Designed miniproteins, single chains, continued (5). Designs and how they scored, part 36

Each design is a single chain, and the fold is of that chain. pLDDT is the mean over its residues in the fold that is shown.

## One batch from the design tools (miniprotein)

Design m17228
Fold by ESMFold2-Fast:
Structure m17228 (fold): chain A 85 residues (1-85)
Amino acid sequence: SMRQQLIELLKEVIRLQINKEPIPQSILDQIRQYEETLGKPVVEELQAEARAEVIEEQGRKKGDKSAPKKAQEYLDKTLEKIKKS
């Protein structure tokens, strides 16, 4: 549940950044609290998962049939880099 809650917060941050909207400080504060609880490696993994989900979401909205493949490729490459760090 905590991991899923953090993924949703991270997805919201990414959507706001894509739309060039300011990120509320309350969201950033919540993410910082999760980082203190879960540790940076777990948060980096969940951030990769959140970004992959947003890539798929945005691609589907634009009619990009390769959106799921692009999202999975991003996730696989990013998780591999995190695990080797």
Scores: mean pLDDT 84

Design m17229
Fold by ESMFold2-Fast:
Structure m17229 (fold): chain A 66 residues (1-66)
Amino acid sequence: GKATLLPDGSATVSGPVSAEDGKLAAEAAGANAAALGLPTGEGVNSRGVKGKGVLVGDTTIAEVSK
């Protein structure tokens, strides 16, 4: 999979993602998750870290509670 940064600073993650791709998407999504319209909740990010974050499919991209 891959993370794609959008011109507004948001990110989209597609398919299975590596920890690096998830981190990149999380950096963008964390700042404006609400603007992305992505579901939020508790889950596990692509690195296996449990926390509150943005969900893509069944995977939390990363913690957005900063």
Scores: mean pLDDT 48

Design m17230
Fold by ESMFold2-Fast:
Structure m17230 (fold): chain A 112 residues (1-112)
Amino acid sequence: SLEELKRRFLELVDRMLELVREAAGLLSPDAQARLEELVRRLEELKEKLEKSTDLKEAVELALEIVLVVGEIQGLLQEAVDASGDPRLAALLAEFARLHDELVGVLVEMEAL
């Protein structure tokens, strides 16, 4: 059902936000500011998705969330490449795994 897929999608987003908060402490001030803007966009889209009752709107919002998550992943990869910090690399690996799971849920929503 749409409600079950939305719940699974939002639970993955919440787990990704926890990883992002942990990663923020390992970033340069400039990277942290860029991350804070992406997190703000993600939280706004999350709130809209939570309130959505229409399948088409939910899929469009979920796609926008996946794109923002991809931008965050790119930022974290740039930070790993610049610092070589193994803690940040481990957080990025878990984030990328959750991103793949998030895309899987989006594909299931599009099939409804």
Scores: mean pLDDT 90

Design m17231
Fold by ESMFold2-Fast:
Structure m17231 (fold): chain A 55 residues (1-55)
Amino acid sequence: SMMDQIKQLTDQHNKQLAGLTKQLQATTDPQERTRIGQQIAQLHDQYDQQLQQLQ
């Protein structure tokens, strides 16, 4: 169902975000922080696009 697809997508997004957030908290290198920040931004954009396709 659409609800099951939304739940799966949200769960996957939350898991990936948590992993990237932990990496960001563990690093003090400015270049690595910028790279991880960009990955988080891309992850949010991808999630928003996928949600719009389902809703």
Scores: mean pLDDT 84

Design m17232
Fold by ESMFold2-Fast:
Structure m17232 (fold): chain A 64 residues (1-64)
Amino acid sequence: KKYTIKMLKKPAVDLDTGKIYKPGETITVKSFKLREDGTIEGYDENGNKILAGADGVEINGKEV
C-alpha cells in the first residue's frame, strides 16, 4: 500500500539523503504519521524518513 504526499506551499526534506522536494512535487511513501509538532513524517519504499510541514499538504489528492 502506498500514499501520495503533494507539497502545495512548502518543501519537504528527506532526512536520510538530504533531498529537498519542492512545492508542486509528489512524494510516494509506504507509511506516514502526524508528529506532535504538526509535521508529517513519511517513510518511502527504501525506508528513508521524509519530513513535511502540515500546512499546504495533500495526501492521496486530499488537502489536510
Scores: mean pLDDT 75

Design m17233
Fold by ESMFold2-Fast:
Structure m17233 (fold): chain A 94 residues (1-94)
Amino acid sequence: FEELAKRYESLGLTEAAAHYREAARAKAQGNDVQAELHYIDGLRAYIRETVPEEKRGVPLELLDKAREYARQGNLRKATLLAVSAMIEAIEALI
């Protein structure tokens, strides 16, 4: 998380970087659910700053589902949905 946060900060993506730093803190505290939630919120911030508004629908819907699974403690499914959201976001930028 720290390397990803530094990279995003250097690109001016300060909100995404802040969320990734909070994910690192939660992980250090042993709170895997909070770490996953902060990670997902960081991806949402990244998408809002980089993906055109008209192409955000599918990625953001996938992140909403990921957040719900993270709240339920299903971290594996939450991570898979977050990865799917990033794939959709990258495709939107191409």
Scores: mean pLDDT 79

Design m17234
Fold by ESMFold2-Fast:
Formats: C-alpha cells, sequence, structure tokens
Structure m17234 (fold): chain A 113 residues (1-113)
C-alpha cells in the first residue's frame, strides 16, 4: 500500500440567490462524491478535510484527502482525475452553482502530520 495526498480545488460562481446553507450542502456533497470516487478505485481515505471560502458570488472549495491505495489497482494520477471528475459533476448538478470556473486536482506524496 502507498499513500498520497489528493487536493481538489474548485472555483465556482454561485447563483445570486444561493444561501450559506446551500454552499454547506454543496461542500458536503462534494466531499461524499470525491470519497466515493476514490473508494471505487480501491482507495482508502485515511484523512479528509475541506475548506470553503466565499468572496461575493465566487466560492473556492478545497478538499484535501490522504488516500491509501494499491498501486497495482490505480495510480495517483487516476485517483486525482477521478476525484476531479466527481467534484465537477457534483458541482454542475448543484442548484446553487451558476458556473464552474475551474476544477483542479493533484496528487502529491503524503506529508506526515
Amino acid sequence: MEEVTVTVTLRLRLREDATPDDVRLLAARLALAVREAVEALGGEVVYASGEVRVDGREATITLTLRVRFDPARASPEEIARAAAEAARETALASPAVEEVLSVEAEASPAEPM
């Protein structure tokens, strides 16, 4: 088993009528979707954290996951790609989102905390 840190960063334009509760629900759904995508590749999420920053109508949601995985089943790049796609699809399906400005995902060596 190997460990990798997957960071998914979404930049979103929120609808004018989006509430803080709508943003919280979106963040929760994003975290769940990303976890499920990682687990579908045989990854185990050891640690997960999320940060939400809202500036006017723009929201930046950053999800950080420490993932233990079998390199024979998936590469770090495949895990990051699956996480990004799950996050993008979840954001596009959200009634709180007017536009997905960017989705970036990267896998880096796990840092000991």
Scores: mean pLDDT 84

Design m17235
Fold by ESMFold2-Fast:
Order: C-alpha cells, then sequence, then structure tokens
Structure m17235 (fold): chain A 67 residues (1-67)
C-alpha cells in the first residue's frame, strides 16, 4: 500500500531526527536502541500501528526540541 509506505517513510524521518537530537543531547545508547526498535517494528506493522509509532516519535521529538 502506498499509504503504508508514506507512513513508514515518515517514521524513518522522525526517528532519524530524534536520533540526531538524542546524540547531540548526550542521551544513552539505550535510548537510541529503543528508536531503532520502533523503526524495525514499523517495517512489519499495520497502518494503525505505524501511525501510533509515528505519534510517539513526534511527541518525543517535540519534547526534546522544547527542552
Amino acid sequence: SEKKKELQERVIKAANELKEMAKKLGLPDEYIQRIDEKIEKAKTASISEIGRILVDLNGELLELKNR
């Protein structure tokens, strides 16, 4: 599904931005590993599950940007 691919691409983009921010802030490797796990999960997840992962990643990114 094209819509599923679009959501997967958005997850990868949000996850990469979150990983960059986390590295700049000196967050532990375990934090980065959790983000990588979300990317892996999004590869096989349903559209609704990918949407939830995206909301979670964007929420964390917003919190770190406003830190």
Scores: mean pLDDT 85

Design m17236
Fold by ESMFold2-Fast:
Structure m17236 (fold): chain A 114 residues (1-114)
Amino acid sequence: SHKQIAKLAQKLKLNPYDIDTATKLGEQIGKSPFLAGIQIAELSASTNPDIKAVGVAMEIAMAIIFNDKVSLAKFQKELDKILAKSKDPEKVKKVANAIITGALKGAGAKSRLA
């Protein structure tokens, strides 16, 4: 739900290295991708590179779900730039992968039930 996406996004703003929260956020995006727009905009606009990476990972997840190859390439390049500015790029990579993997699982679960 939108409330769950907002709550999980807020938790990641407070702790951008929380893998469990990142996975749950990804799953909610996969199940309800159209409800994530506000949180993607907020996180992607962050001046904190670790928080910005969460928003960009959500954009990557959306690009994969909608098979948007052009946006996927663009946001993967943007994530690489953010990693260069992060205080802990390896943790940021794990969080981004958790969001993406969660989103694919969430989208797959919805497709299987439909």
Scores: mean pLDDT 83

Design m17237
Fold by ESMFold2-Fast:
Structure m17237 (fold): chain A 70 residues (1-70)
Amino acid sequence: SLEEVKKRAEEVIEKIRKKFKENPDASTLELFRLLAAEAEVYVTLRMAEKGKISPEEALKRIEEVEKEIE
């Protein structure tokens, strides 16, 4: 459901923000990867909200982003 997409997006964004907070001296490359990951989650959520992709596809993309930042 779209509600699950929103909840999952919020959880992953919070995880990304926590990584920024815990490592303020992260390299430029690490910072870029985290910023790109956050942007991808926001774009995926927006696409799902506009019906451009299914909730199932959105959840899959958000899960892939989470795996890339772990």
Scores: mean pLDDT 83

Design m17238
Fold by ESMFold2-Fast:
Structure m17238 (fold): chain A 96 residues (1-96)
Amino acid sequence: PLPDPDLVRATLLWAGGVVYEKAKDYEGAARKYEEAARLLRELDPEEAARLYAKAAEAYLKAGDYEGAVRAAREALELDPENEEARRALEEAEEAL
């Protein structure tokens, strides 16, 4: 079968997030990781949880605490044991 178009798009969005993160554009990185996670939510929930956790951490680095809370909650809904998401949620809620 051909690759799933959403999987291809999610991979490109993740790669874009990595580029933004290396450039220290954490808001840009967070948005790309969050969009990639949304595309993978039904297709690969485990990978979606990891990407939501990455988005939450990037939102924290950007000072977007509301974005961090949103992304961390999405990660924890998919994977309640995600340590990175738990930490990001706690840190963002303390900053609000």
Scores: mean pLDDT 86

Design m17239
Fold by ESMFold2-Fast:
Structure m17239 (fold): chain A 73 residues (1-73)
Amino acid sequence: SDIQEQAARDSQALKKAGKKDELQKVQQYYGDAIHYEQLAQKNKDDPEKQNQYLKKAKDYVEKAREITEKALK
């Protein structure tokens, strides 16, 4: 998934930069995002639930991205 690919890229960048605390936090947020993405896939026949889970997944991705961008600044 796009989320898993982004998680791999951000984790590798933070690891190379020695940002251990940010790496841990980013991995937790991406874990949550992937969990909600999987819940959205499971609820394919319920558009409202699927959209709610996708919004949560997006929120966690945005949190992980913000931490990564600030750490690599």
Scores: mean pLDDT 89

Design m17240
Fold by ESMFold2-Fast:
Structure m17240 (fold): chain A 96 residues (1-96)
Amino acid sequence: LEELFQQLLEDLQSLGKALVDSIKDPATAEQIQKLIDKLIEALKNLDVESARKYLDELSSLAKEAGKDNPVASEQGQLLVLTGNTAILLAEQLKKK
């Protein structure tokens, strides 16, 4: 689980970069990058509550950014899916 969890954190960073790079509005890109950074730090600390909060905010912003941008929409959906999986593993690791 620990190795899979670390791989998911790396995947979140990679998907986050792809999402940020696809967004034309610098302010939105900066907000998304900050939420990705906060999500990853919360996950590293096994802070499931904060991770869920940051992922929910990310999901909302990614949907708005993706309305007229198919690449951002797809990257955002993959990021949310990966984030939900990472949170599930963080819950399991916290119980150990």
Scores: mean pLDDT 84

Design m17241
Fold by ESMFold2-Fast:
Structure m17241 (fold): chain A 117 residues (1-117)
Amino acid sequence: SELQRLIDEIKALLKKQGIDITLTDEEIENSPVLSDEELQKKISTIIILLGIFGKEAQDIAKEIAALLKKLASLGERGRQIATAIADKIIEKLEPKAAERIRELMDRGLAASEERRK
């Protein structure tokens, strides 16, 4: 089906970033049918979070965004699936992004100490 094809493409792109997601039917059924504006806010969050890892990750995030929008265009079920996927991506990315920010801060501090020596 077109739904399954889009899900598989999103999963393949996420795997390039070291992210594996699994969706259950229960998670999809419990996902809200969001407005275009609400879904776009989640997509923007994904682009920002992946952008912390650099240009290649940001480009992959934009590809994922396009696929999520296509998925959401396939009716209420497609929108629920897009929402569930977006929430799973954010859940996986937030701790990774926090760790990356900490690494950048630690390197900044070390570089400042070396410049003072």
Scores: mean pLDDT 82

Design m17242
Fold by ESMFold2-Fast:
Structure m17242 (fold): chain A 97 residues (1-97)
Amino acid sequence: NEREKVLSLLVSRVRFFDKDNNGTLNEDEAQDLFHDLMKEANVPQDGIIDVDQLQKILGCSPDVAEELLKEIDTDGDGTVDLDEFVDFCNKLLKENN
């Protein structure tokens, strides 16, 4: 299952940036993770991710990127900001404990 592989890789990366090992990303850790992902995918570091950028960041199919974007995008604007991304990452960490 491609979605499960993508989420597993994301959880591993989130845990790597949880430098305090407290099971939650603080603002600084989340900012570092966000910048690292944006830089690796060669997308603009403007704090906003659309579906095409999310696909590049996660290295997944368009269908999986669209599904995950809808799950992360809590305000329904079709983009992911840092706060929405942090909330999603913290949810993933909690679900995998």
Scores: mean pLDDT 74

Design m17243
Fold by ESMFold2-Fast:
Structure m17243 (fold): chain A 58 residues (1-58)
Amino acid sequence: MTLTLTVTAVKGTPPETIARAVRQAYEAKGLKVLRAEAKLISEDDDLQTYEVTVEVEE
């Protein structure tokens, strides 16, 4: 199953940190995460918005 979600974080948060946090959240629910990727889609003065693609399998 592939999920796409939007995550907003404070400017300066690396995409690896966003991907890791999303991965850990799904793994904590008992899901097997095959892939997690964060892509910067917009940036404001104080915030960065990422499109996160997560591939999960049971």
Scores: mean pLDDT 82

Design m17244
Fold by ESMFold2-Fast:
Structure m17244 (fold): chain A 94 residues (1-94)
Amino acid sequence: IQDQIDILKKKLPSLSDEQKAAALTTIGVLYDAAGDYESAIAYYEQALSLAPEEEKWIVLRLLAETLRAAGRLEEAEKLLEEAKKLAPPSVIFR
């Protein structure tokens, strides 16, 4: 996991904003899988600032799931509501 994170971090300065958002989201997922929720949250927040509008709900949902795992339930609920507003009507949130 750390090797994959290091490779992605090295590529970040050469990526477009859209590619950078995707790479930052992937780094967040890898940190979450490793149990490093604080790092995952930080990278998801960076990804959210660069993500296209049509993809923001995906990043918000991932961020909310990690916040829930970290015990930050109130923040997680708030972000899930925000993600629901941006998501297509057919998307089910649990």
Scores: mean pLDDT 78

Design m17245
Fold by ESMFold2-Fast:
Structure m17245 (fold): chain A 60 residues (1-60)
Amino acid sequence: AFSGEELSAGLKQLKLPEELLQPVAVVISSSSNQADLRARLLAVKGVGQKTVNKAIALLA
C-alpha cells in the first residue's frame, strides 16, 4: 500500500481536477498490483488513458 506521503506526491504530479482526487486516492490505496491499479483508474469517471499511464509511471 502507498504511504500518505507517496500518495500526496503522486496526486500532485498527476495535476488532477479536485473532484477526481478522492476517487483516485481510494483506487491507489486499495490496488494490489499495476494491472489492478490501471484497470480501476481507467474505470474512474473523468480519468483517461494519459492519466492512467502517468499514475502507473509515478506511483507504481
Scores: mean pLDDT 69

Design m17246
Fold by ESMFold2-Fast:
Structure m17246 (fold): chain A 83 residues (1-83)
Amino acid sequence: SELEERFRRAAERVLGLLRGTAEFLSRDPSKAEVAQRLEELARRVGELLDEGKPAEALSLFGDFLQDSQEVLDALGQYVRSQG
């Protein structure tokens, strides 16, 4: 369905955001732990996408944003760095 394709595209954008943020932070040794957490989240989101579960991938991402201020701050820092 069109809704499923929109969820897939949204989850793919989230996966790109997570990978980009982890790479950006990996350049700072003081951010190694949060970068590793973002890489693990990206791996899990990617696995759900490969299984055809984009809604579950987005839900997992949403849970991480609610449970981790560090993840939210890291994503915000990366987005600001992109312009």
Scores: mean pLDDT 85

Design m17247
Fold by ESMFold2-Fast:
Structure m17247 (fold): chain A 65 residues (1-65)
Amino acid sequence: MVTQEQIERVFDYLRTRVAATAGLSEEQQRALARAIAEMSEEPVAGFSGDEVRGLGYAVRRRLGL
């Protein structure tokens, strides 16, 4: 089960550390953060499933998730 705390940690990281997400709305950034926390491989917020998977792996590793 993915916790709201994990989603918020990913969301904060995306907003402050990932320049590629700077042009996204808050709704899109939150959707991407949830997908990353849930280890989703589906397209979200204009990212392909492969991009979500690759970004998700990097972000989770940096956050110790």
Scores: mean pLDDT 81

Design m17248
Fold by ESMFold2-Fast:
Structure m17248 (fold): chain A 87 residues (1-87)
Amino acid sequence: SPDEIAQKALEEIEKIVEETKKKLDELVSKGASIEELNKVVEEGFEKIQEITKKYKDHLSEEDVKKILELMAELSRHHQAKVAEIRA
């Protein structure tokens, strides 16, 4: 059903966000550069965008809002990790 397809897309996006956040945490712990963090977050956003495009016809306005909230969460996490390196 359309609702099941939308739920699958949201679950895939949530996994990308959590995996990308973990990669950022591991990179900071290993002394990685800001450029390396930027590359990882860019790859995460590209994956989210591809899933969103693939399932666009099955996504409600509420589903799109959830995706935007997840992207904002990933952006805030990336900014916090960049700030830790600069401190």
Scores: mean pLDDT 88

Design m17249
Fold by ESMFold2-Fast:
Structure m17249 (fold): chain A 81 residues (1-81)
Amino acid sequence: SIEEKIKQLEEKALAGDPEALAKLFYIQIVLNLRKTLSDEALEEALKQAEETDPAEVLELMEKMRNSEPEERKQLAREFIE
């Protein structure tokens, strides 16, 4: 399910995975831009984060990789909570 996939990304981001954190941020950005809360829109955003490699995702991944692991974990906690 889409909820299970999001939970897996959240768990990886909390563990300090920069890719998972970047994907969560990308999903949030896409949903904010589209102004939609539908499951279909969330699934589409998740697919785009994994399949399309848009420049925005690559930039976020680069920022996350350059941050300290503890900072990434803190950002993930703040984002998820």
Scores: mean pLDDT 69

Design m17250
Fold by ESMFold2-Fast:
Structure m17250 (fold): chain A 61 residues (1-61)
Amino acid sequence: GSPEQGRAAGELAIAGGASPEAADRLGTAGNLGRVDLGVRIAVERGGMSREAAEAAARIAS
């Protein structure tokens, strides 16, 4: 993970309809390289579609 991947993941999460909380958590997961965790949080707690969460995870990885 990197700060750039975290920013990209957060931006894509917002574009995909995620809550601000989910976008922040996905951005953190991307920065840490924890894309699996980010997808889970975005879908289960953030209200993102699985497709949007997986797209964000690809940018984060």
Scores: mean pLDDT 66

Design m17251
Fold by ESMFold2-Fast:
Structure m17251 (fold): chain A 99 residues (1-99)
Amino acid sequence: DEKKKELEEEIKELEKKVKEEVKKIEEYYKKNVPSEEEIKEAEKKTKELEEKVREYLEKIEKYGVEALSLEELLEMAKVVAEGNIAKVKLELGKKSAEK
């Protein structure tokens, strides 16, 4: 299935970008302590992205995975990647602020 192969290749690219972004966040927070406002913004963004993922999952549960186009599946993968980045930023930010 060409759709599956294309999705797998795009997911690999997203995974690489997530790793690069996480590394940048880790390096930044080694030198910089996040403000309370930055932590609150990260919490808000994490919650918004979790709600967006829930909407995709509800659509899959109601209509099946076939109800999502390749483009929608790629958008869902991007939202999951952004959520993972926001969550890492939130956790590292809180940990950095405690020290």
Scores: mean pLDDT 74

Design m17252
Fold by ESMFold2-Fast:
Structure m17252 (fold): chain A 118 residues (1-118)
Amino acid sequence: MRKEAEELLKESIKTLEEAKKVVEEAKVSNEKIKEETIETLENTIEALKKILEALPTASKTEIIAGLDAAKEGLEAVIKKLKELLKVADEKDKEKIEEQIKRLEEQKKKFEELIEKLE
């Protein structure tokens, strides 16, 4: 349980950091959407890092709550990336779509882990 949660949180933080780099490098017709997407990514990365830091002393209930919070954070990022995709340059769309796919795969792993703990 705790080790699986730790590994998934670490993998998701890395995936979010890679997604942030893709967003920062992307050319977009609406800079405000790009800025909001970067802010959502930064806030989600920080939230997951705090969950990870708390993990060694967390109860089972706190682990489940943390995983659910992480899943909600990933959902918020996916939503923002889909908004960004609408205003992105054609050359950058494929990279953004790949990041969306990776984050959807991570979200599914959180859903599967939460279900195993119920």
Scores: mean pLDDT 89

Design m17253
Fold by ESMFold2-Fast:
Structure m17253 (fold): chain A 98 residues (1-98)
Amino acid sequence: MEEERRKEEEERIELLKGLIKALQAELTRIEIERKGLPEEEARKRFAERHAEVEAFIAEHGGDLETLEAEFNRLLEQFKAETTDPELLAQLDAALAEL
């Protein structure tokens, strides 16, 4: 029973890590497109944001509550930044997997 609960929590943690990385990458893409950044500046921005999210996951990747809080923060930001109904539908489908 305890092993099953721990496995479910570990699977949820890995899913949240993947979703956090995906949302941060998509938010960075939207920012780059919105600002019309040159390729060199766009690459630097993406690398910086990716490094920030990897550092966050390295520090907090074992804390389910912290990962859920960060996911919800990025989710609210993503919904505010996009009006694309296809992207919103994909997000709703991903949330159904949680």
Scores: mean pLDDT 76

Design m17254
Fold by ESMFold2-Fast:
Structure m17254 (fold): chain A 65 residues (1-65)
Amino acid sequence: SLKDQLEDAILAQQFDVAEKLLKQTTDPQVLATAKSYLEGLMAELPASKQAKAQQLLQLTNEKLA
């Protein structure tokens, strides 16, 4: 499913793939799950990847608004 692909992309830190998948969904449940994974992963990311993860989190929040 798109939800599973998005979760896998976030956990694998394939943020460009995750961005593409996030843009394809309007499902609030899928978006809320992606937000949870991004927030949970944020503390464990190196600084170089945190900026991209924050950008995806912002995109997810904008789509939930």
Scores: mean pLDDT 83

Design m17255
Fold by ESMFold2-Fast:
Structure m17255 (fold): chain A 66 residues (1-66)
Amino acid sequence: MKLVLKATHDVIGTRPDLVSFKKGDIIEVSNVTSIGDTDIKGTAKVNGEELEGVIDKSSVEVVSIE
């Protein structure tokens, strides 16, 4: 499963596992390991960088699901 998300808010990660992005960034999530009430976990690609980590669901909207 691949998720394409768009950031609705700026998020600054304080840990290497928290995905950082700015409002309007496109976030591609592959290898989704969990979808919780507040977070999505998987491999995120933002601005050409890949990170396994956690995405705050309140700071993104879904563009597409594959």
Scores: mean pLDDT 77

Design m17256
Fold by ESMFold2-Fast:
Structure m17256 (fold): chain A 80 residues (1-80)
Amino acid sequence: HMLTVEEAVELLKKMAESKDPDEVVRILERLAQMPREVIKEAIEKFEEEYPDLLDKFQEKLSDPKVREAMERLQRRLAEQ
């Protein structure tokens, strides 16, 4: 199943509002498996349309396992 930019944005929203760090990690791992261009476009759209949810997500980076999963996603986006 191919995820669209819209589906990726919905995953980002779900991740930002989740209260379960394990669910956040699973969503980040799912995003890391998507095509780089789809993830980048989804992140740009998410940051533009949902800045309040971006703030909520940044609070979750205080959890080491969420931070590690985010670092893996960022490395994926930086490479190919």
Scores: mean pLDDT 79

Design m17257
Fold by ESMFold2-Fast:
Structure m17257 (fold): chain A 64 residues (1-64)
Amino acid sequence: EELKKLIEERYKLSLEDTPENIAKRQKITEKDLELVKKRRAQSANREQDLAFLEEEKKITEEIK
């Protein structure tokens, strides 16, 4: 329920390319990248580290 609302809100921001919406999307992406890096630094094993690394790559590719 809440997850659906969050997805819809992100989708609505992508429908209108206003400078404000673009800035908000960039801030969200940057914060997600920092969170992934933080989780990677706290990973308990190599498998977790690799999983977080793949997530970081996906976010970085989306920024490009």
Scores: mean pLDDT 63

Design m17258
Fold by ESMFold2-Fast:
Structure m17258 (fold): chain A 67 residues (1-67)
Amino acid sequence: RARAIAAWLREQFGIRVDPAAIAALRGDREALARYIEEQARAQGLELGPGDGERVVDLLREAGLLDE
């Protein structure tokens, strides 16, 4: 599942993430949102406030996260 999340983030937003980090963080919505924001920033992408949380919500809507 973590590799599917990483592939989805790359395909939808162009954000590259470590699947091992996703596996560790996927149970913590806030930590996952912050990790996505940090990776986007590290890769030169500018996100607005709350964009990381919105991306996590889209992951849940795509069926890649458990409720």
Scores: mean pLDDT 76

Design m17259
Fold by ESMFold2-Fast:
Structure m17259 (fold): chain A 58 residues (1-58)
Amino acid sequence: GADEEEGAIEVAILTAEDAIKDLKVDKDKLIKQVSKNLKEKGFSDETIDDVIDKLKKL
């Protein structure tokens, strides 16, 4: 349901934030990987764009 999808998105964002902060991972590559994973899981384009915008603000 929507709550499960929202929770999965928040976990993905938190994981990405930790990777960028602690490991200095290439932000652009991480954003592309997250976008691809969310598309493969069937998330909407609007949801993917929102997640990407939040990651870009880190």
Scores: mean pLDDT 69

Design m17260
Fold by ESMFold2-Fast:
Structure m17260 (fold): chain A 78 residues (1-78)
Amino acid sequence: SMSDEEVEELAEKAKPYLSEQDLQALKVLVDEGASDSLIAGLLVEILRENNAPEELIKKLEEDPALATRVVERLLSTL
């Protein structure tokens, strides 16, 4: 299981590549109870379009449950 510290570090790494509009789109999926795979898919798409590091993208793409935790952490700061 991924630690809360690792989730925080990944959220901080992802934050520069996400606009407020991107975070609102992710929030809609979370609020509607979308699957981890759908949340991870949107997050990965946004990160790729904004030229985030491939190592970050791959880690989130390979672990959808982790991607959801990272999104929830990002949304908690809004």
Scores: mean pLDDT 86

Design m17261
Fold by ESMFold2-Fast:
Structure m17261 (fold): chain A 64 residues (1-64)
Amino acid sequence: SEAAEKAKELIEKSKKLSEKQKKAAIDVINRQDIVGLRAVRAELLKLGEHEIAEEVEKVIEELE
């Protein structure tokens, strides 16, 4: 989806996420794991990555 591609681009460009966190988040998006996506969104909000969290929320809404 457009939101999934946007989320992955923003994750890769993030300076607040470690490489391990980026890989884990992208894997969750590619797997379309709703539980994992909710966990990723919560972690992004804790890190202040609000724009990425918004795109992840759109992915969750598309899968529900």
Scores: mean pLDDT 86

Design m17262
Fold by ESMFold2-Fast:
Structure m17262 (fold): chain A 94 residues (1-94)
Amino acid sequence: SELKELIREGARHLVKVLELDESILPDLEKIFEKIYEKLKPNIESGKEPSEEEIIETLREVLKYFEELAAKGNEDAGRLAERLRKLLEEIEAKK
């Protein structure tokens, strides 16, 4: 429950900050859910992930959606495209 609230808040905050269309919120929530799943070991160990670990996690989640899209999952293809653009924007703001 609390994790779902954090995912939803994070997605809404990103939409506001990047001035994105609110129609992408469901896609962003799914992307953030996978990111948190990959970062769970860091969270459970109480260790803050490094910038490199965060970027690597984003790349792993992107690969996951690309592999599902290659198997014919159209939703995963859309999520991969959105995550690719978000990753490019995040790296450009470094």
Scores: mean pLDDT 73

